Designed miniproteins, single chains, continued (4). Designs and how they scored, part 11

Each design is a single chain, and the fold is of that chain. pLDDT is the mean over its residues in the fold that is shown.

## One batch from the design tools (miniprotein)

Design m12352
Fold by ESMFold2-Fast:
Structure m12352 (fold): chain A 80 residues (1-80)
Amino acid sequence: MASQDEVNEVNKLKLEVLKVLLENEDTFSDEQKLQAGEYLMKADMYLLRRDVDGALDYLGKLASLNPEAQKVFDEKYSKI
């Protein structure tokens, strides 16, 4: 069972990834926007269950849609 500290770190990572994606929203195709929404929904579902590994897997997929988001994810993930 994930600790509250681990859940908090994943929530911080999610917010940092989302900030980068929103700043680059105009560069995304409609298909990429739909994919981003699906990955975010899945990450949030796993996070509600305190499944940090599942949440991180989908946040990684979400971040992979943009190279700046991927960089933020990689830097933060190394600290979790």
Scores: mean pLDDT 82

Design m12353
Fold by ESMFold2-Fast:
Structure m12353 (fold): chain A 85 residues (1-85)
Amino acid sequence: SVTTKKVLVLVAYNQPELLEKEVRRAIEAGAEKIIVVDANSKDNTIELVKEIAERYGVPVEIIKVDSLEEAQKLADKLMEEKTIV
């Protein structure tokens, strides 16, 4: 039997405070992996997200894209339980 991991997908678009809050909430809710699709957010925001996840021992995968539309399309695909990078 394959171990089913609780994976949460988040879209980041220049809202670092909301993204950090959502990441913390996801970890507290028992997320085993977090995927962040970043639509051209500031680099420091992504580094802070990685630091928070590392403190809780939760792996974070960050995928950078050029626009919010591209981020939403990719996030929709990933939410279908297909992790394609």
Scores: mean pLDDT 68

Design m12354
Fold by ESMFold2-Fast:
Structure m12354 (fold): chain A 109 residues (1-109)
Amino acid sequence: SAAKEALIEEALENWVKVRKPSPEEVERARELLRRAVEIAEKATKELQEKYKDTYFSDADEQALAENPSPLEKALRYAIKALDLARAGEPLEKIEEEVEKAEKYLKEAE
């Protein structure tokens, strides 16, 4: 989708500006960011479906923040991967967070 490509482009542009990577590293980063955005999109959709008829109080939201399910963890790690890219962090750190997000998404399935 256009929104997904915009998120990837934004994160990648800032990462490239900070890291000044090789073309090979740019393609690897693009793939990792695409995976992160796809995980975030899927996790968000599944969370919306799971809680569509549920109202959460501030206490319920805090409890979920302290003890997140695999689905909430998947979303958190996917967002962290995008934030690391925007911060210009090393590719290896971005990959670690994407792999964690994928692991938790799989556990939620």
Scores: mean pLDDT 80

Design m12355
Fold by ESMFold2-Fast:
Structure m12355 (fold): chain A 83 residues (1-83)
Amino acid sequence: MKVLVLVPSMSLALEAANKTDLPTEVVPGDPELARRALELSTADAVLVAVSNEEEREAFREVAEEKGAEVVEADTAEEAVAAL
């Protein structure tokens, strides 16, 4: 299982990578870069830790189109804890 994590900062990205022994890719929550990463990703699950509801909805749509499981969190801290 491969997990893609969308977070607003690199410090949270490093913390997420240390929380799981699964292959993990972490991408900043910039909408254009995150969308491209999702489209190119082979991840089985996507963890979305961005605070913007519209951005979370857009990322969910792309992930579901690829057949990936989507896990959402209201805050970046909750998303890291879910890993």
Scores: mean pLDDT 66

Design m12356
Fold by ESMFold2-Fast:
Structure m12356 (fold): chain A 75 residues (1-75)
Amino acid sequence: DVERTQHVIEKYLEVERKNMEAKRIALEKELQRKVDELKEDSKGAEEAKNEYRETMKQLEKDLQEFEEMLRSAQK
């Protein structure tokens, strides 16, 4: 049943969006905390920002891939 499968995938994607959004918020808070901690070391702060930006981009790409998979599975 394609319709039932689509609904299951849509619910899974919605849960994943919420999970990824929560992870993004947690990463933003951790980044701010690290930047404050490394304030006297500007290079360390920059490295922390770059690391968290890459992690956030990875999470966003994963979400986009799921959205594209869902669209490809739909008619």
Scores: mean pLDDT 71

Design m12357
Fold by ESMFold2-Fast:
Structure m12357 (fold): chain A 74 residues (1-74)
Amino acid sequence: MEMSPEQRLALVREELEALMGLFRRAVAAGDRARAAGIIDSLELLRREAATVDAELAEEIARAVEEARRALEAA
């Protein structure tokens, strides 16, 4: 089913927020394996975003970079 570009952008942004929330909880719980899995999910989301909006894909890429640094520092 095709959805409008606006609807897809909204869903991608909601998924980004949800995944970042789950990532922060995993790091706080000391669950490095779960946190790493969430980063993989963010990378897949970035690929999807790149087919719709380059700026959103770059935003997600920055979130992935920050998440990786946070996990390495923990």
Scores: mean pLDDT 83

Design m12358
Fold by ESMFold2-Fast:
Structure m12358 (fold): chain A 74 residues (1-74)
Amino acid sequence: SRERRLEIRRAVIDGIFRGKSTAEIAEELGISRGALYKVVPNPEKLASDWLKHVVDRGLGEETSEEENEELGLA
């Protein structure tokens, strides 16, 4: 499903940037390596493409957009 695919893609991108292997990422998601590769055939390419897109869009220059601490840190 679309939501499942997005969660897997986010976990792969986050894991790659944290230096985790695809096996560790799959284990954290509770899926097999085959299932991960079926959703993300090229994890390194996905992370690279996402980084380029973020940089081009300017997200790296301003990340301090917070409205009212919806996460409840207070």
Scores: mean pLDDT 69

Design m12359
Fold by ESMFold2-Fast:
Structure m12359 (fold): chain A 114 residues (1-114)
Amino acid sequence: SISLKITSYMARVLARVEEVRLLIDRKDPRAWDVLVQTFRDAVEISQELLELSKTASESERQEIVEAVQRMIQQLQDLVAYAQSNIDIPAEVQQEIAALLAQQQEILDQIQQIA
């Protein structure tokens, strides 16, 4: 079911968000690579949800929209957390901004499906 897939995808994203927060707290140099990978994983999940949305019912599509919106919010909160604790390298800031823009474009595409 779509609800079970969403639950699985959200669990994966939330686990990655927690991993990044722990690495930031520890000032671990791997924090940036894991942060970027978390954003890439979220884009991949959102692309899979976009494909599912094309054959989904209206109620299932609403669940997908809410899941993608929640992922975007979790990623924005993670960036805010990182910025409040340490300086994010400019290259990392640029890459995550591009990935967040891709997430928003995917959300817009899902919302435009009739």
Scores: mean pLDDT 87

Design m12360
Fold by ESMFold2-Fast:
Structure m12360 (fold): chain A 62 residues (1-62)
Amino acid sequence: SAEEFEREANRYLQKGDIKKALEAYLKALQADPNNPVLTFRFYLLLKNAPEEVKKEIESKLP
């Protein structure tokens, strides 16, 4: 579920793993694509991610 993926993303954030957190948020967004809160959280985190991580995640966007 989207909630399970969001929980996974939060665990990765606590560990400082921004890339895996973004991948988990992307999975949450894919499970609930019209969720404005998930969309906002995902793009806010992406904006503040390292450039290499941004490029990898952006390549996975629909």
Scores: mean pLDDT 82

Design m12361
Fold by ESMFold2-Fast:
Structure m12361 (fold): chain A 94 residues (1-94)
Amino acid sequence: GSSTTFTLDVAAGTSKSVTYDVTSAGTYKVTVTNNGSSGAVSVTVTDSNGNKLGSVTVRAGSSASFTLNLSKGTYTITVTASEATTVTVTVTKL
């Protein structure tokens, strides 16, 4: 399977977004690591129409994952942080 990793520096109380292009329909795993020392991050995946497909909340120093069935298209991954942190998001096709 193919994997893509995003590393995002997110300021306290703010959001950052990246786009992910799905070239082949299938099941995708989204793994989120919050490399911060305090607080939490929420990560949400939306389609091109703004529909929320999945989300996870990850405490500082922790990782979590969720799976999505995605069709070909462009998706937005939005990371919101309560405290300043570096977040790693890995998208893997299963």
Scores: mean pLDDT 86

Design m12362
Fold by ESMFold2-Fast:
Structure m12362 (fold): chain A 100 residues (1-100)
Amino acid sequence: STAELLREAYELAAQAALAAKEGRREEMFRLADEAVRLSDEVLADPAASLEQKIRALEIKASAYGIVIRVSPEGSERRREAERLRREAEEKLAQLKAEAA
């Protein structure tokens, strides 16, 4: 269900943040990628509510934020994560305006 996908995505993003703090770099990237993947499944679900799509984009932006913090300045991975976080934040702003 959409609610279960969101819960799992949120838990994976939280695990990615913990992995980042503990220096578990490769596990952090895997967890962040999985959180993004599940968030994208929610965003692709026509049954997902506006609020669920907003939460999915917040999780997605948060996951990219973790990748940015761990990735070296000027690295390709950091540049890509910064671009993808910007895209997620722009979409989030659009949906939040719709929800208001």
Scores: mean pLDDT 89

Design m12363
Fold by ESMFold2-Fast:
Formats: structure tokens, sequence, C-alpha cells
Structure m12363 (fold): chain A 67 residues (1-67)
């Protein structure tokens, strides 16, 4: 699950694809660990790997989905 999310985030490093990569990673993580766990995992990936644009897109997507 986490490895699949990392691949999705890496695909989202292109300027046009970061939102798609972030959303795919968020959906993968939400399915495995729930919304709160997905948010924590995306924050950890952002801090560890510096995939800022795609991880932030995933975080924003999950926060919007929580409301």
Amino acid sequence: AESAALVALMLGTSRRRFEEGGKKAADILEKEVGIDGALETLKKIKETYGLDESTQAGIDYLKEKQK
C-alpha cells in the first residue's frame, strides 16, 4: 500500500500530474488506513522524500473530503 502510494506520488512530480498523483496516493492510503492514517502517512512522506506538490495535493484532497 505505502509503496503503491509512493509510486503514485512520484508520477505526480510533473507539473500537470501532481494533483492526479496526490489523489491516487490519498485514495490508496485512505483505503488501507483510513483518512486520519492517510493524512499522517502523506505528511511523513512529504517530510522524508520532499514530494511537496503531490503530497500537498493529496492532503488537501483528503481534508476537503473530511468536510
Scores: mean pLDDT 72

Design m12364
Fold by ESMFold2-Fast:
Structure m12364 (fold): chain A 81 residues (1-81)
Amino acid sequence: SFTIKPDEKEYEFKVQAKTKAAAEEAVRLLQGFGAEVIEKDMEKGTVVARASGITEEDAEALAKALGKIAEKVEVTEIERP
């Protein structure tokens, strides 16, 4: 059967946590999914990570998991020309 392959894409996850402990838990979740933590600001509780070679469904699942422990989660698809 011919199945349309979903394009693997790169996604950026920006997490805003109220506490340093929540930010650390977000880092562990991101790393558990294979995301690369690009920026970490413990004073602001901000974590930025990128994951490449994942599907939109994987990105949504990760965002949902992060949303349980973070104040705000932003997910951005990284477009490559």
Scores: mean pLDDT 77

Design m12365
Fold by ESMFold2-Fast:
Structure m12365 (fold): chain A 63 residues (1-63)
Amino acid sequence: SAAEERGRAFAAHLKAAAEEQRKKYNDPRVSVAAELVGDELHVTATQGDRVLEFTVPASSIEL
């Protein structure tokens, strides 16, 4: 579906941003994982020992 396609594109964008962050701060512990569950994108962002988890409705993502 269009929502799933947008979710995947957004996940790819977040992974690219995380990689840029790793290069900027020289921190190999920066990572982003994203999983689409139904129409919600579940995102886990890690930096060192800090973990931030949040969800984004895939249908609300505009790219």
Scores: mean pLDDT 68

Design m12366
Fold by ESMFold2-Fast:
Structure m12366 (fold): chain A 90 residues (1-90)
Amino acid sequence: AARRAVERLIRALEGFIKVLENAGVPKDLVDELRKLVDALRNATSLEEIKEILRQIKEVMERLSKEYPELAPLTKALISLVDATLRILDE
């Protein structure tokens, strides 16, 4: 269950990165999110995964403030991160 939830979130984040690139979001912000997704793929402990998920959530909140037009997508991804964190706590 936990591994599947993380894999689902990674796929959703990869799709979102493509949306950010198409929306003309600066490369530095896109690269920051890519590094977190790569870190999430390589994470070996639940604590590492939880820490990376918290950082991804912070990036999503920053994107929502800078790019309000992305708010529906960032809110959906924050919800998915929160759902994944709940599964990891079970």
Scores: mean pLDDT 83

Design m12367
Fold by ESMFold2-Fast:
Structure m12367 (fold): chain A 77 residues (1-77)
Amino acid sequence: SMAERAIAEINKKVDESFAQIRARQSELSPAQHTLELESMRGIFTMQLQALEQAGEITKEQRDALIDDIDARVAALR
């Protein structure tokens, strides 16, 4: 479906962003690391909200993807 393609594309970008943060972890202070995780969370939350408003994904899919990102952010803190 169109939603599956949109979700796959966002998941790829999320995975790439987490990989970049992990790769840079040794270069960042704990405060900088937390800020990068929060900034990434904010960016993807806005992108998912835009996809839902455009009708590309459902509200339930948006909320589930945000919950997944929140869990991954919490695991890296």
Scores: mean pLDDT 85

Design m12368
Fold by ESMFold2-Fast:
Structure m12368 (fold): chain A 95 residues (1-95)
Amino acid sequence: MAPPALVGIEITTKDGVTHRGEFDLSGDSETPDGTKLPSVDALARVIERAFEENNVIDSIEEIKVSSVLDSEAGKAAAEELTKKLKEVREKILKK
């Protein structure tokens, strides 16, 4: 059963490889430090940490976020996550 807020993420690297994943962004999730946040915020924090720890931000050409289902909840979650991931990328590149 597909959750209404199921979001697909595609990360394309500068060498032309595309990595895909799907995430349920409904409700709240816990970050690795135990803080409870909306699932969009929790996922953005996990991705920020992964990019910082692996020093891969310079290898990323494009990040695409889309609703897997044609749902208002999925579209809203995809738009919010897209905005947060843009902020994460800009923050890491400015460090």
Scores: mean pLDDT 72

Design m12369
Fold by ESMFold2-Fast:
Structure m12369 (fold): chain A 96 residues (1-96)
Amino acid sequence: MSFESSFASAPKEKQEEIKEEMAINTPALRAILETLREHAEAPEAELAERLERVAEETLKKSREEYEKKKPKKEELEEKMKEALRLQREIIELVRA
């Protein structure tokens, strides 16, 4: 997968930054997947607008939570794995 390839080629400092960004993005990916499942029959333009709003709101809240309460290193790794799984599910759902 492109994420794994990009991650493996990055310097260690950048790898840690990617883990943190993926952890912050994990709630947004969950929200996107849920929105796609609930609104699969919606017109493309309306679905796109809803996905954008949900992603923006969830990402903002996730960043605020991260600043207040930083996850443990083991939690970051678990969230990274979840983010990759959620990304795959979103791709499969969009292709269906």
Scores: mean pLDDT 73

Design m12370
Fold by ESMFold2-Fast:
Structure m12370 (fold): chain A 101 residues (1-101)
Amino acid sequence: SARAEEALRVLEELAGVAETLARHSTDPALVAEARGLVELLRTVRELLRRGEISVDEALAVARGVVARLRELVAASDLPEDVRAGLLARLDAAEARLARLE
């Protein structure tokens, strides 16, 4: 469905945000958590693609990941422009998730 396809795209975008956070951070704990979120998003995307979870279940996980990534980005010692860019991407992803509910 178009809804499932958009959900898959939002999950992929969130994985991209998490990967960018991990790449720019020098905090080993933050890098490890960001990489864990990438693996979680990959797993959820695969389950959704196989029809093993609903779109609504995938959206619930995605909303939780947005909230956690927002906390990690805000608490990070990233350059201001990188941090602002990631927060803008999270705001855009949150708006996309709201349109899918």
Scores: mean pLDDT 90

Design m12371
Fold by ESMFold2-Fast:
Structure m12371 (fold): chain A 62 residues (1-62)
Amino acid sequence: SLEERARAVQEAALRAGASRDTAEAAQEGTRLGLSGREVQRAVRAGGGSRRAAEAAQRAAES
């Protein structure tokens, strides 16, 4: 289930327009146990939009 959640985070970030590198970083962060809020921060730090960050956080919390 953690791997499925990590993949969902990557797909959500990509779908919302984040770069592949940013989405992969969010996926890896989720796999390492980052909270949804921390995943959101990682997407923003990678240059992702607010929309991409919020989409990644929502996926990480599901």
Scores: mean pLDDT 86

Design m12372
Fold by ESMFold2-Fast:
Structure m12372 (fold): chain A 53 residues (1-53)
Amino acid sequence: SMDEQVEALAESAVDLYEVGAELEGKTVSEQERQDAFERAKQIFLDKRKEAAQ
């Protein structure tokens, strides 16, 4: 489903965000991870809506 696709993309984006933060010597908290996931999900949903126009 579209929801599964968006969640998979958001999870990949958050994984990359965590790697990027670790390369900068920063720790990502569970809350920050969750916030990044929800933000990424919204970005992908918005991109999908734009592509459908």
Scores: mean pLDDT 81

Design m12373
Fold by ESMFold2-Fast:
Structure m12373 (fold): chain A 61 residues (1-61)
Amino acid sequence: SLIDEISRLSKELNAKLKELFSEEEAEKRAQEIDNIVVRLITQDRYEEALEYLKKLLEELE
């Protein structure tokens, strides 16, 4: 499901953030990303949430 894909990408992104940034910065960035994703999901915008996470993960590669 889209929700399962969003969850998997979110975990992958959080792992990448921890590799690239300090623990405090990784947590802050993860929280900001989570706020956006949750907002999109609440608005029934699952495809946009998925696309946002994919784009962000690609930017960090």
Scores: mean pLDDT 83

Design m12374
Fold by ESMFold2-Fast:
Structure m12374 (fold): chain A 106 residues (1-106)
Amino acid sequence: SEEVEKALEDLKSADPEVRRKAAETLAKLASQVPESAIPALSEALKDADPEVRRAAARALLLMNHPSAIPALIEATKDADPEVRTTVTAGIFFLLTPEQREKIIRA
């Protein structure tokens, strides 16, 4: 998708508003986002702007791919309470009971 390709490029923008719109677009088009984009979205989870991190978390959760799990687990410790809540609520449905126990004990 040309829209997905442009959004992945825009995630690297110096302008936080451009990065936020890019992450929001990727979340809306999550079913069309290729697995190869997971590293770029995992980097967006570390963005300086909490709105970018929130949108990136939502995109990764909607993509529902196991390779995103390590980045999502790390995002449960995010400085922004909305990122923490979104990731904790979403990841709970993707994890096995054994993996959930490890997060609760961390």
Scores: mean pLDDT 83

Design m12375
Fold by ESMFold2-Fast:
Structure m12375 (fold): chain A 85 residues (1-85)
Amino acid sequence: SQQEIQQKLGYVHVATVTMIDLVSRGKYGEALEIVLDASKYTENEESIKLAEEAIEYYKKGDYVKAYDLGLEALQLSYDDLTKQL
């Protein structure tokens, strides 16, 4: 439903703001957990894959790549949801 899409968009928006805040405070692990949770909530398989890849880069110590992939995951969910409006 349109209401469900709006709720998912709101969740992605809050997740994006929360991720940026957590990263600005050096809390990369917590930020990526928020990204993965949001991707799963939107049920976007490609977004979930990007979020999981972000976590793997974080585990390898590549925080810049992890952050970029995390933002890409959220942006992909946002773009897909807006196309359904």
Scores: mean pLDDT 88

Design m12376
Fold by ESMFold2-Fast:
Formats: C-alpha cells, structure tokens, sequence
Structure m12376 (fold): chain A 58 residues (1-58)
C-alpha cells in the first residue's frame, strides 16, 4: 500500500540523516562521501518502490 511505501521512505530519510550526522561528527563529510550518501539513498528509495510494486510470485 502507499502507506507502507511512505513508511519506508521515512525510514530511508531518517537513516540518511543519521549517516550524514555521523560523517560530520567524524569530520568525513567530503564531497565524495556526500555524493555516495546521495546515491545510496536514491538506490534505497528506488528499491523500495520496486519492491512495493513487484509481483511476489516470479
């Protein structure tokens, strides 16, 4: 359902925020680290959408 997808989006957003805070705390918030975090977050969002819309039986 859309509600389940929205929940997954919220969880992904929260995880990304926590990772960004961790990078800043460690002094590792470089451009490359931020780009990797953006890519990772995008991949997780894409996967959540695909999982939600996929047919369980293959």
Amino acid sequence: SQEELDKQFQEIAEESKQKLEELKRQGKNTLNSLLQLIIETGDKLSEAIQQHNSKVKS
Scores: mean pLDDT 75

Design m12377
Fold by ESMFold2-Fast:
Structure m12377 (fold): chain A 78 residues (1-78)
Amino acid sequence: VKEAVEKLLEVAELYEKQGKYDLAEAYRKWAKNIEEKNNKKEAALGLFSVALIYRQMGLDEKAEEALEIAKKIEEELK
């Protein structure tokens, strides 16, 4: 959960630097909701979203890291 919050906040910061303030705010709100609720399912979904964004930006190593954390959380939900 903590790792998902950190990665979502990283993506929010990236969007803010691009001038995409609405997307930055949406990702910060998502991170806060995950933290407050300790919602592992939302944490996994958030990390899959982060992995997709990093991959689309050509940051394959960061995308793989996020995907690995997401899979670990999803395995804990089984």
Scores: mean pLDDT 78

Design m12378
Fold by ESMFold2-Fast:
Structure m12378 (fold): chain A 96 residues (1-96)
Amino acid sequence: NEILEKLKSDDPLERARAIRQLVKQGKVDLAVEEIKKLLSDGNPAFFTAGLSSLQWLEDAGYKDKTIELLEEILKSDRITSPDFREDIRKTIEKLK
């Protein structure tokens, strides 16, 4: 449960490291849910960690899942910051 303990961390970098381990272990759906939590936290440091964690999905060959994740989060009311919503739109555009 080392990864699960890191996912509970108040340190966004520890959460990002745990997400990378999930991707390496093939636990992609769990990694996607944890990235959604980082992106919707409202804290800029957690948002940045969430965006950075998308690279682990891309590097592992899950580009389509990354686009789906970002499109789903934009459709939700979980991200209220206009700046965060714009950063997500730009990330989707860059991935397409």
Scores: mean pLDDT 83

Design m12379
Fold by ESMFold2-Fast:
Structure m12379 (fold): chain A 72 residues (1-72)
Amino acid sequence: REYSEEEVETFVKFLSGVLDVPLEKIEELKKKYGKDFINKLEEEPEEIAKELGVNVDLLKAALKYFREELEG
């Protein structure tokens, strides 16, 4: 699925709050992966979790919650 720039920005802020990770660190990953950031998270959550220093199950739960909010 293609995500809009606004949806990606909202997700970045959401992840920062939920994972207690500095917003700047998540925005660096957004810059690295661009529009594919959320898709990269869906395909390789273990890699992103390692880069952020967070629990992969918590990251997967956050992504699932965000997707349900967008699709509900």
Scores: mean pLDDT 77

Design m12380
Fold by ESMFold2-Fast:
Order: sequence, then C-alpha cells, then structure tokens
Structure m12380 (fold): chain A 99 residues (1-99)
Amino acid sequence: VEEALEQVRENPEEAREALARGLEAGADRILAKLGPDDPVAREAAALLREAARALRAGDLEAARAHIREAAELLREKDPESAKLVEAGLRSVELLAEIV
C-alpha cells in the first residue's frame, strides 16, 4: 500500500499497470486454488480480469465495482482469497484519492 502510494505520486500510469497485473495474477491464483471448473472461481476470475481492463482504461469506479463483486462471491467459498481481493479494492480506492 505505501509503495503503491509512492508510485502513484511519481508515476500514476505505472501504479495503475502494477495493480492491473496484480488483479490478473489474483484471477489466475483463484482458478489454480479452487479449480478452473468451479463456477465461483470462474466468475470471480472473470470479474478481476474486467477490473484490470477498467483500471488500465482509467475507469477506477468500474474497477472498484468489479473487485467488490469478486470479493462478495469469494467470501463464503474462500474467505482468505476474499480478504486479498478486498486489499486490492483498498489499493484502487487509494489510487482514486491521490490521482
């Protein structure tokens, strides 16, 4: 979080790209952990990938909405992954405040 805030002030485009890559890596990790045929894993991964696209496009509100929905889907199935996704949401919220 602190390192991301420093990057946002010095280079907002790189901070946004780093967060987008983190969301894509998170999607891959969820599919690997829960299985690629799990409908909750597939939907959550798709939402994180859409959030990454929105983030690269500068649509921070759409990115937040997609991350929030992914966290809600994961909350009952995999609460640990839900907490990590919620940390990603916090990072996007901080990016929106600074940029």
Scores: mean pLDDT 78

Design m12381
Fold by ESMFold2-Fast:
Structure m12381 (fold): chain A 66 residues (1-66)
Amino acid sequence: SERERVLEAVEKAIRSGNETAALFGLDEAARLGASVEDLERVYQIAKENGLERVARRAEELIERMK
């Protein structure tokens, strides 16, 4: 699905240190209906790769879904 492709692109952007691409893709994934589980996975990967702004953005998106 488009959502799954965007989430895969976000993960690749995080692993390559491309913060701008990761932030853009994360917002797009949320717009496409990414689940809390999808966003928690992104949060974890961002934390593990030291992308604090991406981790923070994922956390904000999760909070908005509660």
Scores: mean pLDDT 86

Design m12382
Fold by ESMFold2-Fast:
Structure m12382 (fold): chain A 88 residues (1-88)
Amino acid sequence: MLELKVYVNGEEQEFEKEGEEITVKLGDKVVLEITNEKDAEIAITEPDGTTKIYEGDKVEWKADKKGTYEVQAVKGGRSSATYKIKVV
């Protein structure tokens, strides 16, 4: 399984189980990093249901829309757990 780490304002977020939701504030810096694969992709589904695919093992973004984002690492039919990031 791909390993995806989530950082908020430089602090690593620990997920105890798949599908767990973390809460962040509008304007927070979120970093997603794949730690155990190269040349993978990060899929981010925005609150409006639009999915964006980012090539590479690291993505940095600011939380610019309120709502729940879903994030997942993907490579060649392999995936990470899906994580939920709620922007308030």
Scores: mean pLDDT 76

Design m12383
Fold by ESMFold2-Fast:
Structure m12383 (fold): chain A 87 residues (1-87)
Amino acid sequence: MLSKTELLVLYTLYQAGEMSVSEIAKAVKLSQSTVSKALNNLKSKGLVEKRRHPYTGVTLYSLSEKGKKFYEENKEKLEKIWEEQKA
């Protein structure tokens, strides 16, 4: 199963669509290094995709089709973890 950090990242990407590491870190209230590690693990599992903005050089992350399906299959658990994190 995914870690709590990976689930929080997956939740916020589903809600927002596409985000930078800095934007995700602010949304989940974790460090950019923690979020970056979670994103690398999610990418290795095929759950997220990344692209580099051609002019700004900013790396943007979004859910893959597999990641969106994972969210839909685990929606209740993901929403619960997000609620626990905001408390």
Scores: mean pLDDT 81

Design m12384
Fold by ESMFold2-Fast:
Formats: sequence, structure tokens, C-alpha cells
Structure m12384 (fold): chain A 74 residues (1-74)
Amino acid sequence: SMEELAEQEAVIDAVIGILKDQYEKHKDSNPEVAKLIKDAIDAVESLRDDPERAMEVLRAQLQKIVDALAKAQA
């Protein structure tokens, strides 16, 4: 439905905002994590016309970021 698409778009915009804030926080202290965050933002932004595909890509990219953060703390 149109409401479901609007909800997906709102979630994507909110998460992109969080990712941009995290990029600024990590860009000097952990450039590898910052690169993954930037790659995730760029990938999702390229799919703005397909919110369902954007959500799928976002989930995959978030998993990579979580894995990289776990390794950085080890």
C-alpha cells in the first residue's frame, strides 16, 4: 500500500540521518568503519526510487557495519 511505502521511506530517511551522524563520529577514529557507513549511505541513496530494495540493501550493509565494529573492539 502507499502507506507502507511512505513508512519504509520514513525509516530509510531516519536511518540515513543516523548513519551520517555515525560517519562524522567515526571518520577520524575508525576510517574503516566510516567507509562502510559511507558505502551504505551511497548504496541506499542510489535506490531512493525503490524503497523495498533500499531496505534490503540497508539491512545487509548494517550487518557489515556491526561486524566491523565488533572486530574493531577486539
Scores: mean pLDDT 78

Design m12385
Fold by ESMFold2-Fast:
Structure m12385 (fold): chain A 109 residues (1-109)
Amino acid sequence: SALRQATDEVEAELRKAAQDSGEKTAILLASAVVRSPEEARQKVRELVEQAREAGKQGKKVALGVVFGAPNRETAERVLEVARQEMDKAKEELSKEYGLVTTVVRTVVL
C-alpha cells in the first residue's frame, strides 16, 4: 500500500534523524487515511500535544505525519493544512524543548 510504504519511509527518516542528533529523542508518528483538511489538522494537533508531553520530560522530539487521501485535490489541501499546523508547532517546540526534525507526507490512495 502507498500509505504503508510512505509511513515506513518517514519512520526510517525520523529514526535516522534521532540517531544522528546523539540526544534522547521521542519519535512521534501519525499515519492515517483522512478525508478532509480538518481531520488532518486534528491529527497534527494531537501529535503536537504528545510532543509537548515528551518535551516536558526532557526529550527532544522528531515528528512525522503521513496522510492518505482519496484523490489528488484532497491530498494537496491536506498537505497544505498539515504543513501549516506543523510549522506553528515547529516554532514552539524548537524554542521551548528541542526539535530534531519534522516530516509531512501525503499519498493518493
Scores: mean pLDDT 89

Design m12386
Fold by ESMFold2-Fast:
Order: structure tokens, then sequence, then C-alpha cells
Structure m12386 (fold): chain A 70 residues (1-70)
């Protein structure tokens, strides 16, 4: 399947989106203990900070680290 998407977003924004996706997948596949709060944070992370790439990256890294350590 060919998808041509030209996104010239700041590097920090792209990394934040990627970290959010990793957190979502980790929670969904049960790689970490799942409570309702953790699940909601993983799903909302990349959406909640839309428009602030640096802040999204920092929060995304924090949540991914927390999820992977548990």
Amino acid sequence: MKIEVKLELPEDFFEAMRLGAIAYIAVEKGHVPVDKETEQLALMGPVGLSGKPKEMKEEGEKFVKKLLEE
C-alpha cells in the first residue's frame, strides 16, 4: 500500500508522536500493568499537547519510560 505523506514537522514533534504510539502499543498488548489512568494517559499523550512539540516529546518520553519499567 502506497502512502505519500510529506510531513515537515519539527524533529521533537515527530519523536513525540512516535513515543505516544509506542506507549499505546505497550499498554494495548499488556506488556505493562494496565489501570484506567495509565491507559488514558497513553492514549491522550500525543493529542493533549498538540501544537507544542518540545513539551510533547518530554511528556511522551516520561510516560514510555514509566510504562516500560512496570
Scores: mean pLDDT 54

